# Ledger of designs, part 5: designed miniproteins, single chains, continued (5)

Each design is a single chain, and the fold is of that chain. pLDDT is the mean over its residues in the fold that is shown.

## One batch from the design tools (miniprotein)

Design m16144
Fold by ESMFold2-Fast:
Structure m16144 (fold): chain A 100 residues (1-100)
Amino acid sequence: SSHLQQGNDLMSQGNLDLAIQHFQQAIQQDPNNWQSHFNLGLVYLSQGDTDLALQHLQRSIQLNPNDWRSWSLLGGIYRNRLHNDILSDQYFQLSDSLSQ
C-alpha cells in the first residue's frame, strides 16, 4: 500500500508516531498530497498540538480548497481551541457548501 494508506492504517490503530512518519514520507514523494497534510492536521490535533494542526490544515486547503473536511476541522479548531466564532462560522459555511 501507499505511504498515505499505511499512515491511515496506523492512525486508525492509534500508532500516531508511525502514522506521522508515513504521512511525512507521502509528502516527500508528492508535496501536493493534500490528504497527507489533512491527516497530519488530524494527528497533531489529537495530540493537542494546535499550531502544527493549523499549519498542515492550512496547507491542505491551499492545495485543495474543495476539501470540505479540512474546512470543517478548521471550523472546529477555531470554535473550540481558539474561541473565534466568526472564523469558525465562515469555515463551517465553506465546509457545508463543499460537502457534495
Scores: mean pLDDT 88

Design m16145
Fold by ESMFold2-Fast:
Structure m16145 (fold): chain A 97 residues (1-97)
Amino acid sequence: SAAEKKRKAEITVHAGEGLAIMQVSSAGIALGKLEEASKASGILGKSADEGVASGNLKEHILKGAKEAKEVAPGLAEAIDRAEETMLKAAKEAEKIL
């Protein structure tokens, strides 16, 4: 059903978000940047939610990653990996729909 496909796509996006947050949090622990990791994770989570709500996953993920790097420049490499993770999840979600 269309509702089941939508649910599965949303689960796929949020699974990618969870992995992305783990990547940023792990880097925050390793670099002693826990506050920056928390702020970046919040921005990435919000971007996933807004992407799901609007249907513009890629645009919101790219914007969120950019904003996250502005508030946490010391975590830029981890945020770039998180962006790749979320974009892969978004692409898989689009295949389900």
Scores: mean pLDDT 88

Design m16146
Fold by ESMFold2-Fast:
Structure m16146 (fold): chain A 83 residues (1-83)
Amino acid sequence: ANEAIKEWLEKNPKISQKELLQLLEKEFGLTSSQFSALGIMLAAAELGDYEGLRNFLRSLGLSDELIRKIAESLGLDVEAVLA
């Protein structure tokens, strides 16, 4: 999962929220409720609320390095996402 996501981000340095949702659903087998919750967390992150997104990504076992790359690719505030 982490290795596949790292390789994908190295090949795709800019991603949409839709692409991230599809990638995480594929790699972690997200339920419909988890997929919906992630969509809400991404919308909150666009408004400057990063806590839910941060906690969710960490709960999936993503490294802080990969979370940083995801935040950069989405155009989010990396330091705020990782706080």
Scores: mean pLDDT 77

Design m16147
Fold by ESMFold2-Fast:
Structure m16147 (fold): chain A 84 residues (1-84)
Amino acid sequence: MMSNIERLFALVDKDGDGVISREELRAFLETVLGKEVSEEALELAMKLIDKNNDGVISKEEFYEWLNASMTDEAIARAVERLTP
């Protein structure tokens, strides 16, 4: 059984490549915030989450950020919003 955080990663990783791209992060943030995310806000989010500065977000970086930044309820709601 997948946890909500594992499900959320799978839903955000649209390409299934095991990392989250900048565009996938934008779509995720717009879904959870319920509004359009500016390029500046996306750049700040990338810098906060992408700790090794490789231009993508690893599963480990995503889990660390979610655990630090979101409640279990917020993660569950994001899963619901991203599920077709």
Scores: mean pLDDT 76

Design m16148
Fold by ESMFold2-Fast:
Structure m16148 (fold): chain A 78 residues (1-78)
Amino acid sequence: SPEEIRRIIEETIELLKEIKKLFEEKGDYEAAEQIEKFIQWLKEQEPQWIADNSPEVLEALKTLLEQARETLRYVKES
């Protein structure tokens, strides 16, 4: 559903924002820049269009959200 797609995208963006801040605090501005580009790409996605034309993308977005959670945990522990 477009509502589920929107929720996953927003959750992923918030996790990526936290990861970006951690890299900035460590002085890794190149990593922070790459994460910002990814955030901007996610913001450009239209949940309704994906639901109507590529519902299979929902599974990929769920995987992406899980990977973002794992990355945040890793960066906090490093």
Scores: mean pLDDT 82

Design m16149
Fold by ESMFold2-Fast:
Structure m16149 (fold): chain A 132 residues (1-132)
Amino acid sequence: GGEEVSREATEFAKELSNLAYSAVYVSLEEAQRKAQEALEELKELVQAAKRVPYVAPAAEDYARVSQESISLILNGSLNGPEDMVKGLQLLEEAARKMAEVLRAAGLLEAARAFEELARKSEELRLQLLEKL
């Protein structure tokens, strides 16, 4: 139930943070590897969320937005910083909204993980913008 959702949500937020960092500061190859890890964890999160009626619709919407964000971040590694900035902004906004849903559901640890993901995404976006 809620503990499974909390665990999967926390791990997914961690994998997205690792993906964003790898895309900005490491390499496309590492970012692609981290994207695969994040997408696998996203499937587990969506599956766990189906057992929590108040979280399930938000998790499905978040999954769609997260997939778009991941695609933009990876595309930014190939086609330039504008797509990466857009991807990081979308990730920040989606993570803040997911944190609100998780907090309302009483999943405080998972909410905190998504708040940290949003903060890290904002920091990476601002650092990238400073270099443009």
Scores: mean pLDDT 80

Design m16150
Fold by ESMFold2-Fast:
Structure m16150 (fold): chain A 92 residues (1-92)
Amino acid sequence: KAEELIKKAIEHGKLGQEAFEAGDLEKAKEHLEKAAEYAKKAGELGSAEAQMLAASAYFALSQIYKQQGDEEKAKEYYELAKEYKAKAKELA
């Protein structure tokens, strides 16, 4: 159950990174939001790896929103990234 969600989180994370490197910020956000949702679901099942994947996706979203001038969303995602990183450390 968690493994399938982790696989989807990793796949969307990679697609989001590729879109970001290509300069397609809208596709990057779409894929990173999906990566975060799949990782969050797997993390709710107790996976430390999934908590770290969620943290990474939220951090990437924070950076993209900051570049677009959306300071409120950038801050929100940065705080989520810190929260999920802390949760992952407790499980590891």
Scores: mean pLDDT 85

Design m16151
Fold by ESMFold2-Fast:
Structure m16151 (fold): chain A 51 residues (1-51)
Amino acid sequence: MSPLLQDIVEMAKKGYSAGDVADYLMKKYNLPGSLRGHIRDLYLYIKEQLK
C-alpha cells in the first residue's frame, strides 16, 4: 500500500474529518491545492469501504 493510502486508512479508522485529513495530507505530501477536493473524496470513499 502507498504511504498516502496507508495514512488515509489510519486516519479513517481514527475518525478524522475529511477536511482535516485533506489539509494534513496536502501539507505532508506537498500536494497542490487543486487536489484538495479529490483527496477529500478519496478519504470519504475509503471511509465508507471500511464500514
Scores: mean pLDDT 81

Design m16152
Fold by ESMFold2-Fast:
Structure m16152 (fold): chain A 75 residues (1-75)
Amino acid sequence: MKEEAIELVQKAIDILKTDPSKREEAIELVRKAKELTTSPQAKVALDNAIKALEEGKYEQALNDLEAAIRSLKYS
């Protein structure tokens, strides 16, 4: 559901802002959010966030996750 996907992405953002070393937990939440959404725009943003997290690019990942929330809210 849209609301569940948004909640998972918000939780991932909160974890990353609190402790960037928890990137594996954030990646897992983002993967779950991606499975719950049917929005192509949100899926692209979530994929970009996963890639950024895997590369250790935390600021880029936060921007991509915030973009995903906007896509999910206004879909």
Scores: mean pLDDT 82

Design m16153
Fold by ESMFold2-Fast:
Structure m16153 (fold): chain A 79 residues (1-79)
Amino acid sequence: MMYTGAVQTSRPLTEEQREAVKEAALKAGAERVDILDTPTGTVVSIVAESPEKARAAAEAAKEVAEKAGIKTTVHYPDD
């Protein structure tokens, strides 16, 4: 069974920030990371094999974005 988390950014990610966020989430245990543009920012969609891995990947993506000065909203699978 796969679990889904998401990180919404308050502004669009640059190409370099997208790669950094994707790499951090995959390193933290995500099976797949999809980055979707919205009119006001970006949604990082995370799929992982467990709720713990999905949460860790979402936290890793959040940390990378916030370190770059971007405000985030995180959606966890079962928090």
Scores: mean pLDDT 81

Design m16154
Fold by ESMFold2-Fast:
Structure m16154 (fold): chain A 64 residues (1-64)
Amino acid sequence: EEKAARIARAASEALSAGASAEEVARLMRDLGAPEKAVRAGREAHLRHPDDATRVGLVVYLEML
């Protein structure tokens, strides 16, 4: 199981479903994302609030 890809998909899907930045950060931490990936994802969401795919990509790359 590719942990980075799984967490990135979960974050992107949650954002697409209307989850808040705080809810997505909590979900990512529960799935074992490092704090650097959580912060990068939150920053991407703040800059691109309607681009869940971009947020997922940023999370994925930060975990590699």
Scores: mean pLDDT 81

Design m16155
Fold by ESMFold2-Fast:
Structure m16155 (fold): chain A 72 residues (1-72)
Amino acid sequence: SREAAVEAFARLLYELDPNVDVSKLSREDLLTLAELVPDAAARAVVLEMLATEEGFEELRREIARRLKELRA
């Protein structure tokens, strides 16, 4: 699901840098980082979201929310 894919990507970003500021990451940065998502199905969903400007903005908002939850 999209929810599970976003959660997997947020956890990956947190593991790479717990202090990551997703607002400073470009769409190109997120595309590069998405390739590192271990689950092929989750990776495909994240890459599909990044294929549109609307999907990119939605993904960024959801990752920011999940990172706050992971830091709490």
Scores: mean pLDDT 84

Design m16156
Fold by ESMFold2-Fast:
Structure m16156 (fold): chain A 79 residues (1-79)
Amino acid sequence: SLLDYLKNEADRFFKKAKEEVEKATSKEQIDKILDEANREFTRLLLEAYLNLSPEEVQRFTRYLGEKLAELKKLAEEKV
């Protein structure tokens, strides 16, 4: 399904982003990773909004929100 496809895209992106945060050696690198994650979050939500049912959009929004929150928490713990 398209929902599963978008979840897989999100999983791949956020896994890589978490690895990049763990390897980051400066606040500037962390800020860049978070900025890219916010852009990807917006892109995936827009794609979901245009192509999924309202119920699926709500489920995907929660899923993405949890992934972004986990990344942000990891980034805050690095500083």
Scores: mean pLDDT 88

Design m16157
Fold by ESMFold2-Fast:
Structure m16157 (fold): chain A 89 residues (1-89)
Amino acid sequence: MYGVGVGVGKKATVVVLVDEKGNILETREVDNLVEGLNTALELAKKYGASGVAIANTKGKVVFHIGEGDKELAEQAARIAAELAAKLDE
C-alpha cells in the first residue's frame, strides 16, 4: 500500500509518495496547491494509493481526500510539509 501527501509552503508546494514502511519513493516540487493536488492524484492513481492528505508548514494535516490508508497519507503529508518549510527559508 502507498500514501500520498501534499505539503503547502509559502514559496512552493511539495508532493511526497511513501510505501507501507514510510520510505520516500518520489518527491515533486510545484508552484502552487492546485498543481500539488493534480500531481498527488496522478501519483495516487499510478501507484494505487486510495487517499491523499494535505498538511501546512506548521505540521497540521488539514484535509483528506479518499478512503485509503490515512496513516500513510498523513505521514507523506507531514514529510512534504517539512520539505516545503525548508524551501520557505
Scores: mean pLDDT 77

Design m16158
Fold by ESMFold2-Fast:
Structure m16158 (fold): chain A 62 residues (1-62)
Amino acid sequence: MKATLTKVDGTVERKEVKSLEELEKWVKEEKAEDGAVVILTNEDGSVEIYIVRDGKLVKLPH
């Protein structure tokens, strides 16, 4: 899976992750604050969008 993290300051970071747990750990290591957006592209090409709320990833409805 390919993850793109856009922080509240406008910084964009990219990482390949193997699981949602690895994604959550990476977002925490990057010190993403509430309001940061994560775009996750799965191996099948599907896209999921998450927002950081209270230090957790919350999936946005499509």
Scores: mean pLDDT 81

Design m16159
Fold by ESMFold2-Fast:
Structure m16159 (fold): chain A 83 residues (1-83)
Amino acid sequence: MENEREAVRALLEDIEKLKEYVEKAKKELPKEEFLKLLDELLEQLDRLEPLVEAIKDPELREKALKALEELKEWLEKKKEEIE
């Protein structure tokens, strides 16, 4: 439980850092490279989802799954904003 709690906390902190990185990348990268970055991140999150679902503590699992879903929706919205 303590190990899973720390892992979920680290995941949430990494999500916030990733959002900051994506906002910076949007300003610095060409459109095509930014879209490729978003696609690669979405693919990585899809690969991470089964690992999050394997969390044994139901409250920590729900918290981590919700954070992962919110991040995926945020990235998809960023992708839709690029024309």
Scores: mean pLDDT 82

Design m16160
Fold by ESMFold2-Fast:
Structure m16160 (fold): chain A 96 residues (1-96)
Amino acid sequence: MTEEEIAEAIVTSKEAQEEFKRKIREAHRESHGEELPEEIVERLVELIVKYYLGKISEEEAMLELIELRTEILRERSEEEAERARREALAELERKR
């Protein structure tokens, strides 16, 4: 059994996905004092799983995270969301 096979079994398990969801919710609550919508949590877990399985590149994963963060911030302020997205994309370009 390869390390890749073990990693796939772990990160695709329901238990691992539920643990990721719990940690994501806890981290967001600590940072913003509110509960993250289930739809956003599901999308973050899917992104993490795809990244660990090597199905998306680090750059693709970062772009998806930027979009998800922008969606979360839009619930607070559209202006803050746009600014954060612009800054994150500029940082990504610097790393090219």
Scores: mean pLDDT 71

Design m16161
Fold by ESMFold2-Fast:
Structure m16161 (fold): chain A 66 residues (1-66)
Amino acid sequence: LVEEARERIESLPLSPEAREHALEGVEAVEQGDLERAERLFKAALALETDDAVIRELGAIARELLS
């Protein structure tokens, strides 16, 4: 699950800063820190302007936080 999320994030055309936040979010999910993960995903999403990228990253975050 988390490995698939990492692969999906790496395939998205994210800025380096957004990618770093998103990957830290995945790591926070692995550690069970869902509150930190949510903040990191929100930070990554705030840096993006492409609707398709925002939708895909949001879907990944929602799947991991469920």
Scores: mean pLDDT 83

Design m16162
Fold by ESMFold2-Fast:
Structure m16162 (fold): chain A 61 residues (1-61)
Amino acid sequence: AVAQLVEEGRRAVEKFLAEGVPAEEALERAKSGIEALAPPDVAREANRRLEEWVRERLERE
């Protein structure tokens, strides 16, 4: 489901950020991972939601 992919993407981004990876790179890595696991339409929607979450998170940091 899209929601599960977004949750996994968020955890991947958080892990990469904790390891010192810049936010833009962390997001790109998570998006690539989702694209490898899901059909294109599902991956695009999950990645859109993940991008929104990362933007909101950076706004608060």
Scores: mean pLDDT 79

Design m16163
Fold by ESMFold2-Fast:
Order: C-alpha cells, then sequence, then structure tokens
Structure m16163 (fold): chain A 85 residues (1-85)
C-alpha cells in the first residue's frame, strides 16, 4: 500500500516536472506538496534514510518554493527531473 502510493507519487512528480519545463508554472504549488508527501513516505519506508538523501529532497522543495517567489522555474524543473532519474 505505502509502496504503491510512493510509486504513484513518483509518476506524478515526473508529469509535474515535465509541465514546469514546458512553462506551466501553475503546477509548482502541487509539485511542492507532492515532494513533501514523497519525503514523508520515504521516511516511513526507510526510517534510517541517509541525511544526504533527505537534505537533497528538502533542498529541491526549497528551490521550487524560491522559484514561486522569483518566477524562475527552468533550473528548479531541471533539478526536479534530475532527482527523479
Amino acid sequence: SLLERYEELLKKAQELADKILAGDTSVVPEAVKLLEEILELTLELNPDLPEEVRERLEKLVELLKEALRTGKFEEAAARFKEWLA
């Protein structure tokens, strides 16, 4: 159940990253919420998750929040897609 939810969220994350790269910035708040949910599920599935992995995801969330503030989405979308690879 949790694993299935995690896989669904990762697929959704890829779709949102592609939309942001295509210029649909209206989905960035949804992407932030989705990444926060992925982080929560990742910690649930791997309580001993390395600090570096957690910090990377948290930095991605902050980058997307900053993109909402500045209107600069290209780097945030590219980093989002890179994280999913």
Scores: mean pLDDT 74

Design m16164
Fold by ESMFold2-Fast:
Parts: sequence; C-alpha cells; structure tokens
Structure m16164 (fold): chain A 83 residues (1-83)
Amino acid sequence: AKEEADKLLEEALERASRETAKKYGLDEEVVREILEKYIYEGMSLEDAERELAEKAGVSLETARKILDEALDRYGEALQELAK
C-alpha cells in the first residue's frame, strides 16, 4: 500500500543518512536534508554535491563520493526493507 511505501522510503532515508554521517563524521541532519532535497524535491545532483561540499567543508570530489555512498545505502536499505 502507499502508506507502507512511504514508511519504507522514510526508514531507508534515515538509515542512509545515519550510516553515511557516522562514517564521514558529518552531521546526520545535513546529510538527511541534502538527500531529501535530491530524492524528493527535485534538486539536481550538481546542486546537492555543491551544497554538501559547502556544509561539510569538503571538496566537490569528496562531496560526490559521500553522496554516491549515501545513495547506494539508500537503495540497499530500500531492498532490505522491501523483503
């Protein structure tokens, strides 16, 4: 059902944000906000990378790596939760 799908998306977002923030020593709220804007609010990948780089104080190359990993974790969490 739609309600189950919405819960699954929210839980996957929380897991991806928490694990990525923990690994890179970042604020979980910053990672979550950027992922939410990218996934749900139509923010471009370029804008997400730039905003993360600014907020985390890292290079654009590092921000891209962090986002790629966060998105991978989001997809993995979705697959695990859908089982």
Scores: mean pLDDT 81

Design m16165
Fold by ESMFold2-Fast:
Structure m16165 (fold): chain A 100 residues (1-100)
Amino acid sequence: SEAEEYAQQALELAKKAIEYARKGDKEKASELLRKAGDYLKKSSSLGGGGKTVAEASRAMNEAQFALGEIGGVVSEEEGKVAREVAEKLREIGDEIDREL
């Protein structure tokens, strides 16, 4: 389904975000996380839920944790992206809890 395709794309983007975060590329990791969040929200809006959405959400949380562990000063834009991603993850979690 289209919902599953969006969820799968979110998962792949989140995995790439983890890789770039671990390499110290905060800008690229933040951009990938934002894109992952957008696709995950699109999947949710089409009735997408379940295992792939949960996996993508967990991968996005791991990427955010990795970004935090790198430390140092983040740009205003990077901080904004991180906040947007955290907010989307909370909303997605609430939707999963209501459907399950």
Scores: mean pLDDT 71

Design m16166
Fold by ESMFold2-Fast:
Structure m16166 (fold): chain A 71 residues (1-71)
Amino acid sequence: DDLQRQYDLAQGNSDTYSRSADMLQQSINQISSYFDQNPDTRDQALQDLQTSQDLGNTYQSQAQRLQQQIS
């Protein structure tokens, strides 16, 4: 039904953004010396990381709410 589909999409989006955040965090940690020399690139990467984390959390919250409605 529509609620189950919305739940599946929200959970999938949460998983996708959480994975993206993990990959970005690992990249930032591994090439920190590069970012020290390129601060604009570092700032963009940190913004992308925060956006992915925020979206992951938003979709996870949406999935939890939808799961409660589906029960």
Scores: mean pLDDT 80

Design m16167
Fold by ESMFold2-Fast:
Structure m16167 (fold): chain A 62 residues (1-62)
Amino acid sequence: SSLHSESQRQLSTSTSLINQATTHAKNGDFQSAQQYLQQLVDQGLMDEETAQQLFQRLQQQS
């Protein structure tokens, strides 16, 4: 059904960007990690507060 294609695309994009942010953070590349999280915010897939909290967690775990 075409009615769910946009939601599936948004979930796929969100998962990809979060995975890229996490991978870069684990490699110590916090600038790239922040950029991927900013793309989530810019695309309306994540609010700014949630992105900031996730970024802080990635910094603490790396």
Scores: mean pLDDT 77

Design m16168
Fold by ESMFold2-Fast:
Structure m16168 (fold): chain A 66 residues (1-66)
Amino acid sequence: MISTLDRAIELVDSLPELSPLEREIALGMAQIAVSVAKLALSRDPNPDPEEVEKLKEAEERIDEAI
């Protein structure tokens, strides 16, 4: 999970260097990754605090990019 969230953050960080179409696709991919991670963590009765913090970081980075 952490590696996937790290890749989502990297995609968001690369947005200024991308074309408009690539930016839209990259942002969409990052949002999907975060949504799936959020669903997985919500179904875990004892989620890893490190994964929860990483998810929050990824959500904040995406919100800043929108």
Scores: mean pLDDT 75

Design m16169
Fold by ESMFold2-Fast:
Structure m16169 (fold): chain A 89 residues (1-89)
Amino acid sequence: SWEEQLKKLKEYAEEQGLLDLVELAEKAKENGVSDELLSDLLAFGMLSHYISQKDFEGAEKLIELLRELKFDPKLIEELEEILKEVQES
């Protein structure tokens, strides 16, 4: 379920010290954003964070976690393509 995916992704974000992203996701939920959209937004936010730090190993580990949590394959493909383009730059 999207609720379970969001919960596990938030737990991982907290473990990685990304508390600002977790807080932003919680505020977005209070403003009526769905758990499905929040899960996607948090995944993009975390990928953006790792890319901004040139932590490509962290980005790859995030993508692997999203596969394990059974996120939408289309979302995973989009994140992989973003990472590939940045690494080739």
Scores: mean pLDDT 84

Design m16170
Fold by ESMFold2-Fast:
Structure m16170 (fold): chain A 70 residues (1-70)
Amino acid sequence: SLEERARRMAERDIAGQAALGLPVESFEEALARALGLLTGTGPPASPVLREVARKLREIGDEIEKELKER
């Protein structure tokens, strides 16, 4: 069901937040966000995805800068 998918997304997102050292949200907050994402009414990305994207951009920018300067 949609709720079961949202529950699994919420559990994975909380685990990801802990693994990345981010503030860990409550299960209810994570579940509400997951339901919003699946129904198109919530925020566009999880905190985990945003943090990963931010870190990847920073790493990419540093690599490109080093390559350009060498």
Scores: mean pLDDT 72

Design m16171
Fold by ESMFold2-Fast:
Structure m16171 (fold): chain A 55 residues (1-55)
Amino acid sequence: SNADAIYELGLKVDEARREGRSLSVEANGTKISGTFDAEGRVTSLDFTTEPFPPL
């Protein structure tokens, strides 16, 4: 479901932040790419969102 896709996307972003690594993911028209340092601070973030499809 769309809710599942959003949830999984959120988990991937959070995990990358905790690990201080780069992340690039795309789900249901939402593209998120970012880099995090070892302290979990955002060093680069690009976020493009389209409305998720209706449930």
Scores: mean pLDDT 63

Design m16172
Fold by ESMFold2-Fast:
Structure m16172 (fold): chain A 64 residues (1-64)
Amino acid sequence: ALSTAEVVARLRALGVTDPAVLTLILLAYQEVREGLMSEEEGLAVLRREAGERVAAIFREILAA
């Protein structure tokens, strides 16, 4: 499982520099990890709020 610092480092390496988008992905990742949200729900939220590229990045982070 990735730490918060590892998630942030990977997001920055993938070109995510907007603090709002970083926070959104971190919150979705934490909720999926805590069982408060399914992976599919997290992907749907991110796709709706930030678009397909951000959803694809989230899928990549979940696979790591």
Scores: mean pLDDT 81

Design m16173
Fold by ESMFold2-Fast:
Structure m16173 (fold): chain A 84 residues (1-84)
Amino acid sequence: MAATLADTIALASGASHEEATEALAAAIEEVLGRPLSAAEREAVRTGSGAEVLAALGLSAAQAAAAVTKALRRLGVEVKPGPPF
């Protein structure tokens, strides 16, 4: 798998990796209700989804909320699909 979470968001939105990283960091800050440290921002820039969850202590629900918020910040509408 190995794509960074920011790369995945960039591909889904048509944004650059830098824009996706900033949108994702801002979305995670909203979900957590606090600013991210420099180390946490670097984890967001370089980490896979699993690595970002581990580095930031995010639940799966918090991670899903952050990804949805990041995509919306980049102009992408996220709609519910069929249940998995």
Scores: mean pLDDT 77

Design m16174
Fold by ESMFold2-Fast:
Structure m16174 (fold): chain A 82 residues (1-82)
Amino acid sequence: GTEEMGVLARSLALGAEAMRALAAGDDERARELLREAIELGRRYGIEKQAIAQARMGMETEARVTGADEALRKGLELLDELE
């Protein structure tokens, strides 16, 4: 449905934003953004899909920025929040 598509698109964007926050050294902002993606997915009953989209957003940003260490940290944080 339209709601699920919106959640997935927002989760992807939140993952990308979280990666930029981590690259800037703002771990707390990254945590807030990833928590928002998880809570959004949970609210609409698609938590696993939302988490996958957030992960994809982080991986995509890391690929264009070369922020491999920030990506590792972001993935650990996402696993912590699940």
Scores: mean pLDDT 85

Design m16175
Fold by ESMFold2-Fast:
Structure m16175 (fold): chain A 55 residues (1-55)
Amino acid sequence: DKEKEILKNFDKLVKEYKSKYIEERKKEGIPDIEKEMDDIIKLAKEQIKELLAEL
C-alpha cells in the first residue's frame, strides 16, 4: 500500500530528525522535549492520513 509506505517513510525521517534536534537542544541546555515532539509528530501523521483519505 502506498499509504503505508508514505507513513512509514514519514515516521522514519521524522524520527531521525527528531533525534538530532533533541540532541542539539540538550547540548544547549534546553530541557528534554521528546514528549512534546512525539505529540506533534502524532498529530502530523493523523493529518497526513486524512489528506490521503481525501484523494
Scores: mean pLDDT 75

Design m16176
Fold by ESMFold2-Fast:
Structure m16176 (fold): chain A 98 residues (1-98)
Amino acid sequence: MKSILEWLKEQLLAFADTVISLAEELNLDQSIIDKLKDIRAKIKAATTLDQLAAATDEFAAVVRDIAAQIPDPRLREAILRNADNLVSLVKGAKEIEA
């Protein structure tokens, strides 16, 4: 069975790939796309839940900036909800293992 850390990293990396694809489709500034790729690398490199939580908080902040630029309010809401759910899962896992 995967560790909680490895499973959460897998979920976050999948969502990061989705958000990067969305940012590219929206033709967002290259600096935003580069920042997402940097955060994705931090998620992949995380070896502790503390490191993963920090990377997830950085990721959620960038996702909120991207969501503000999504024209469809339903897609915007879905992306924000998915980001908030992942933040909650990482924080919950950290609290239980502390």
Scores: mean pLDDT 84

Design m16177
Fold by ESMFold2-Fast:
Structure m16177 (fold): chain A 60 residues (1-60)
Amino acid sequence: SEEEELFKKRVEEFMKNMEQIFKTMSKEELDKEIDIMEKAYRQTQNPLYKKMIEVLKKVK
């Protein structure tokens, strides 16, 4: 639907913004953030955390 397409676009823009922030982080900070996100994903099963982990690993 149109609502789903708009939401997907907003999530993509959010992820691009987060990728830029992650690029400013040190390797140690990225590793710590990955650990935090992996723990959050295990607890919540929210796919947003899995996507965040992918972006963090990509910039690392």
Scores: mean pLDDT 81

Design m16178
Fold by ESMFold2-Fast:
Structure m16178 (fold): chain A 73 residues (1-73)
Amino acid sequence: SYEELLAMAEAALASDPDNLTALGLRGYALEQLGRYAEAAEDYARAIALAEKQGIDTPSLARVKARLAELRAR
């Protein structure tokens, strides 16, 4: 369930607040639950944190694509 995915992402973020994968997963779970504003906020935060940390991964590219999709809607 997306509620389980959200809970798992929250647990990961409690352990590591800058876990980019967990931020992306929480955003995805929120998006699937129809919580689009919160999902967009998590995606934007993941992108900002990745830029600050100098991280550039395929997972980040997917997060950018999801945010662009939400903003286009």
Scores: mean pLDDT 81

Design m16179
Fold by ESMFold2-Fast:
Structure m16179 (fold): chain A 89 residues (1-89)
Amino acid sequence: SEEELRERLARIGDLVAQMASDPSAPLEEIGELRDRFLLVETAYENPENFEKVAEKLGYSKEEIERFKKMTPLELADEVLRWAEERLAK
């Protein structure tokens, strides 16, 4: 639902802020999380621009086609799992 997607986006935003405030967090991982967050935002707010944004962020055609098969909520859940695994101590 839209409410669930908004909750996931808020959680991703919180994780971006958490990683950005952690001096031990790798800058490359922070950048990757921000890129993934932008993909979810684009899928939700501007789906017509999704492929263009994903290509600009450096994703392969195969990865873009995989993402296109996902709903915005499924993509948000994948991003959250990716981020939580990297924040796990």
Scores: mean pLDDT 82

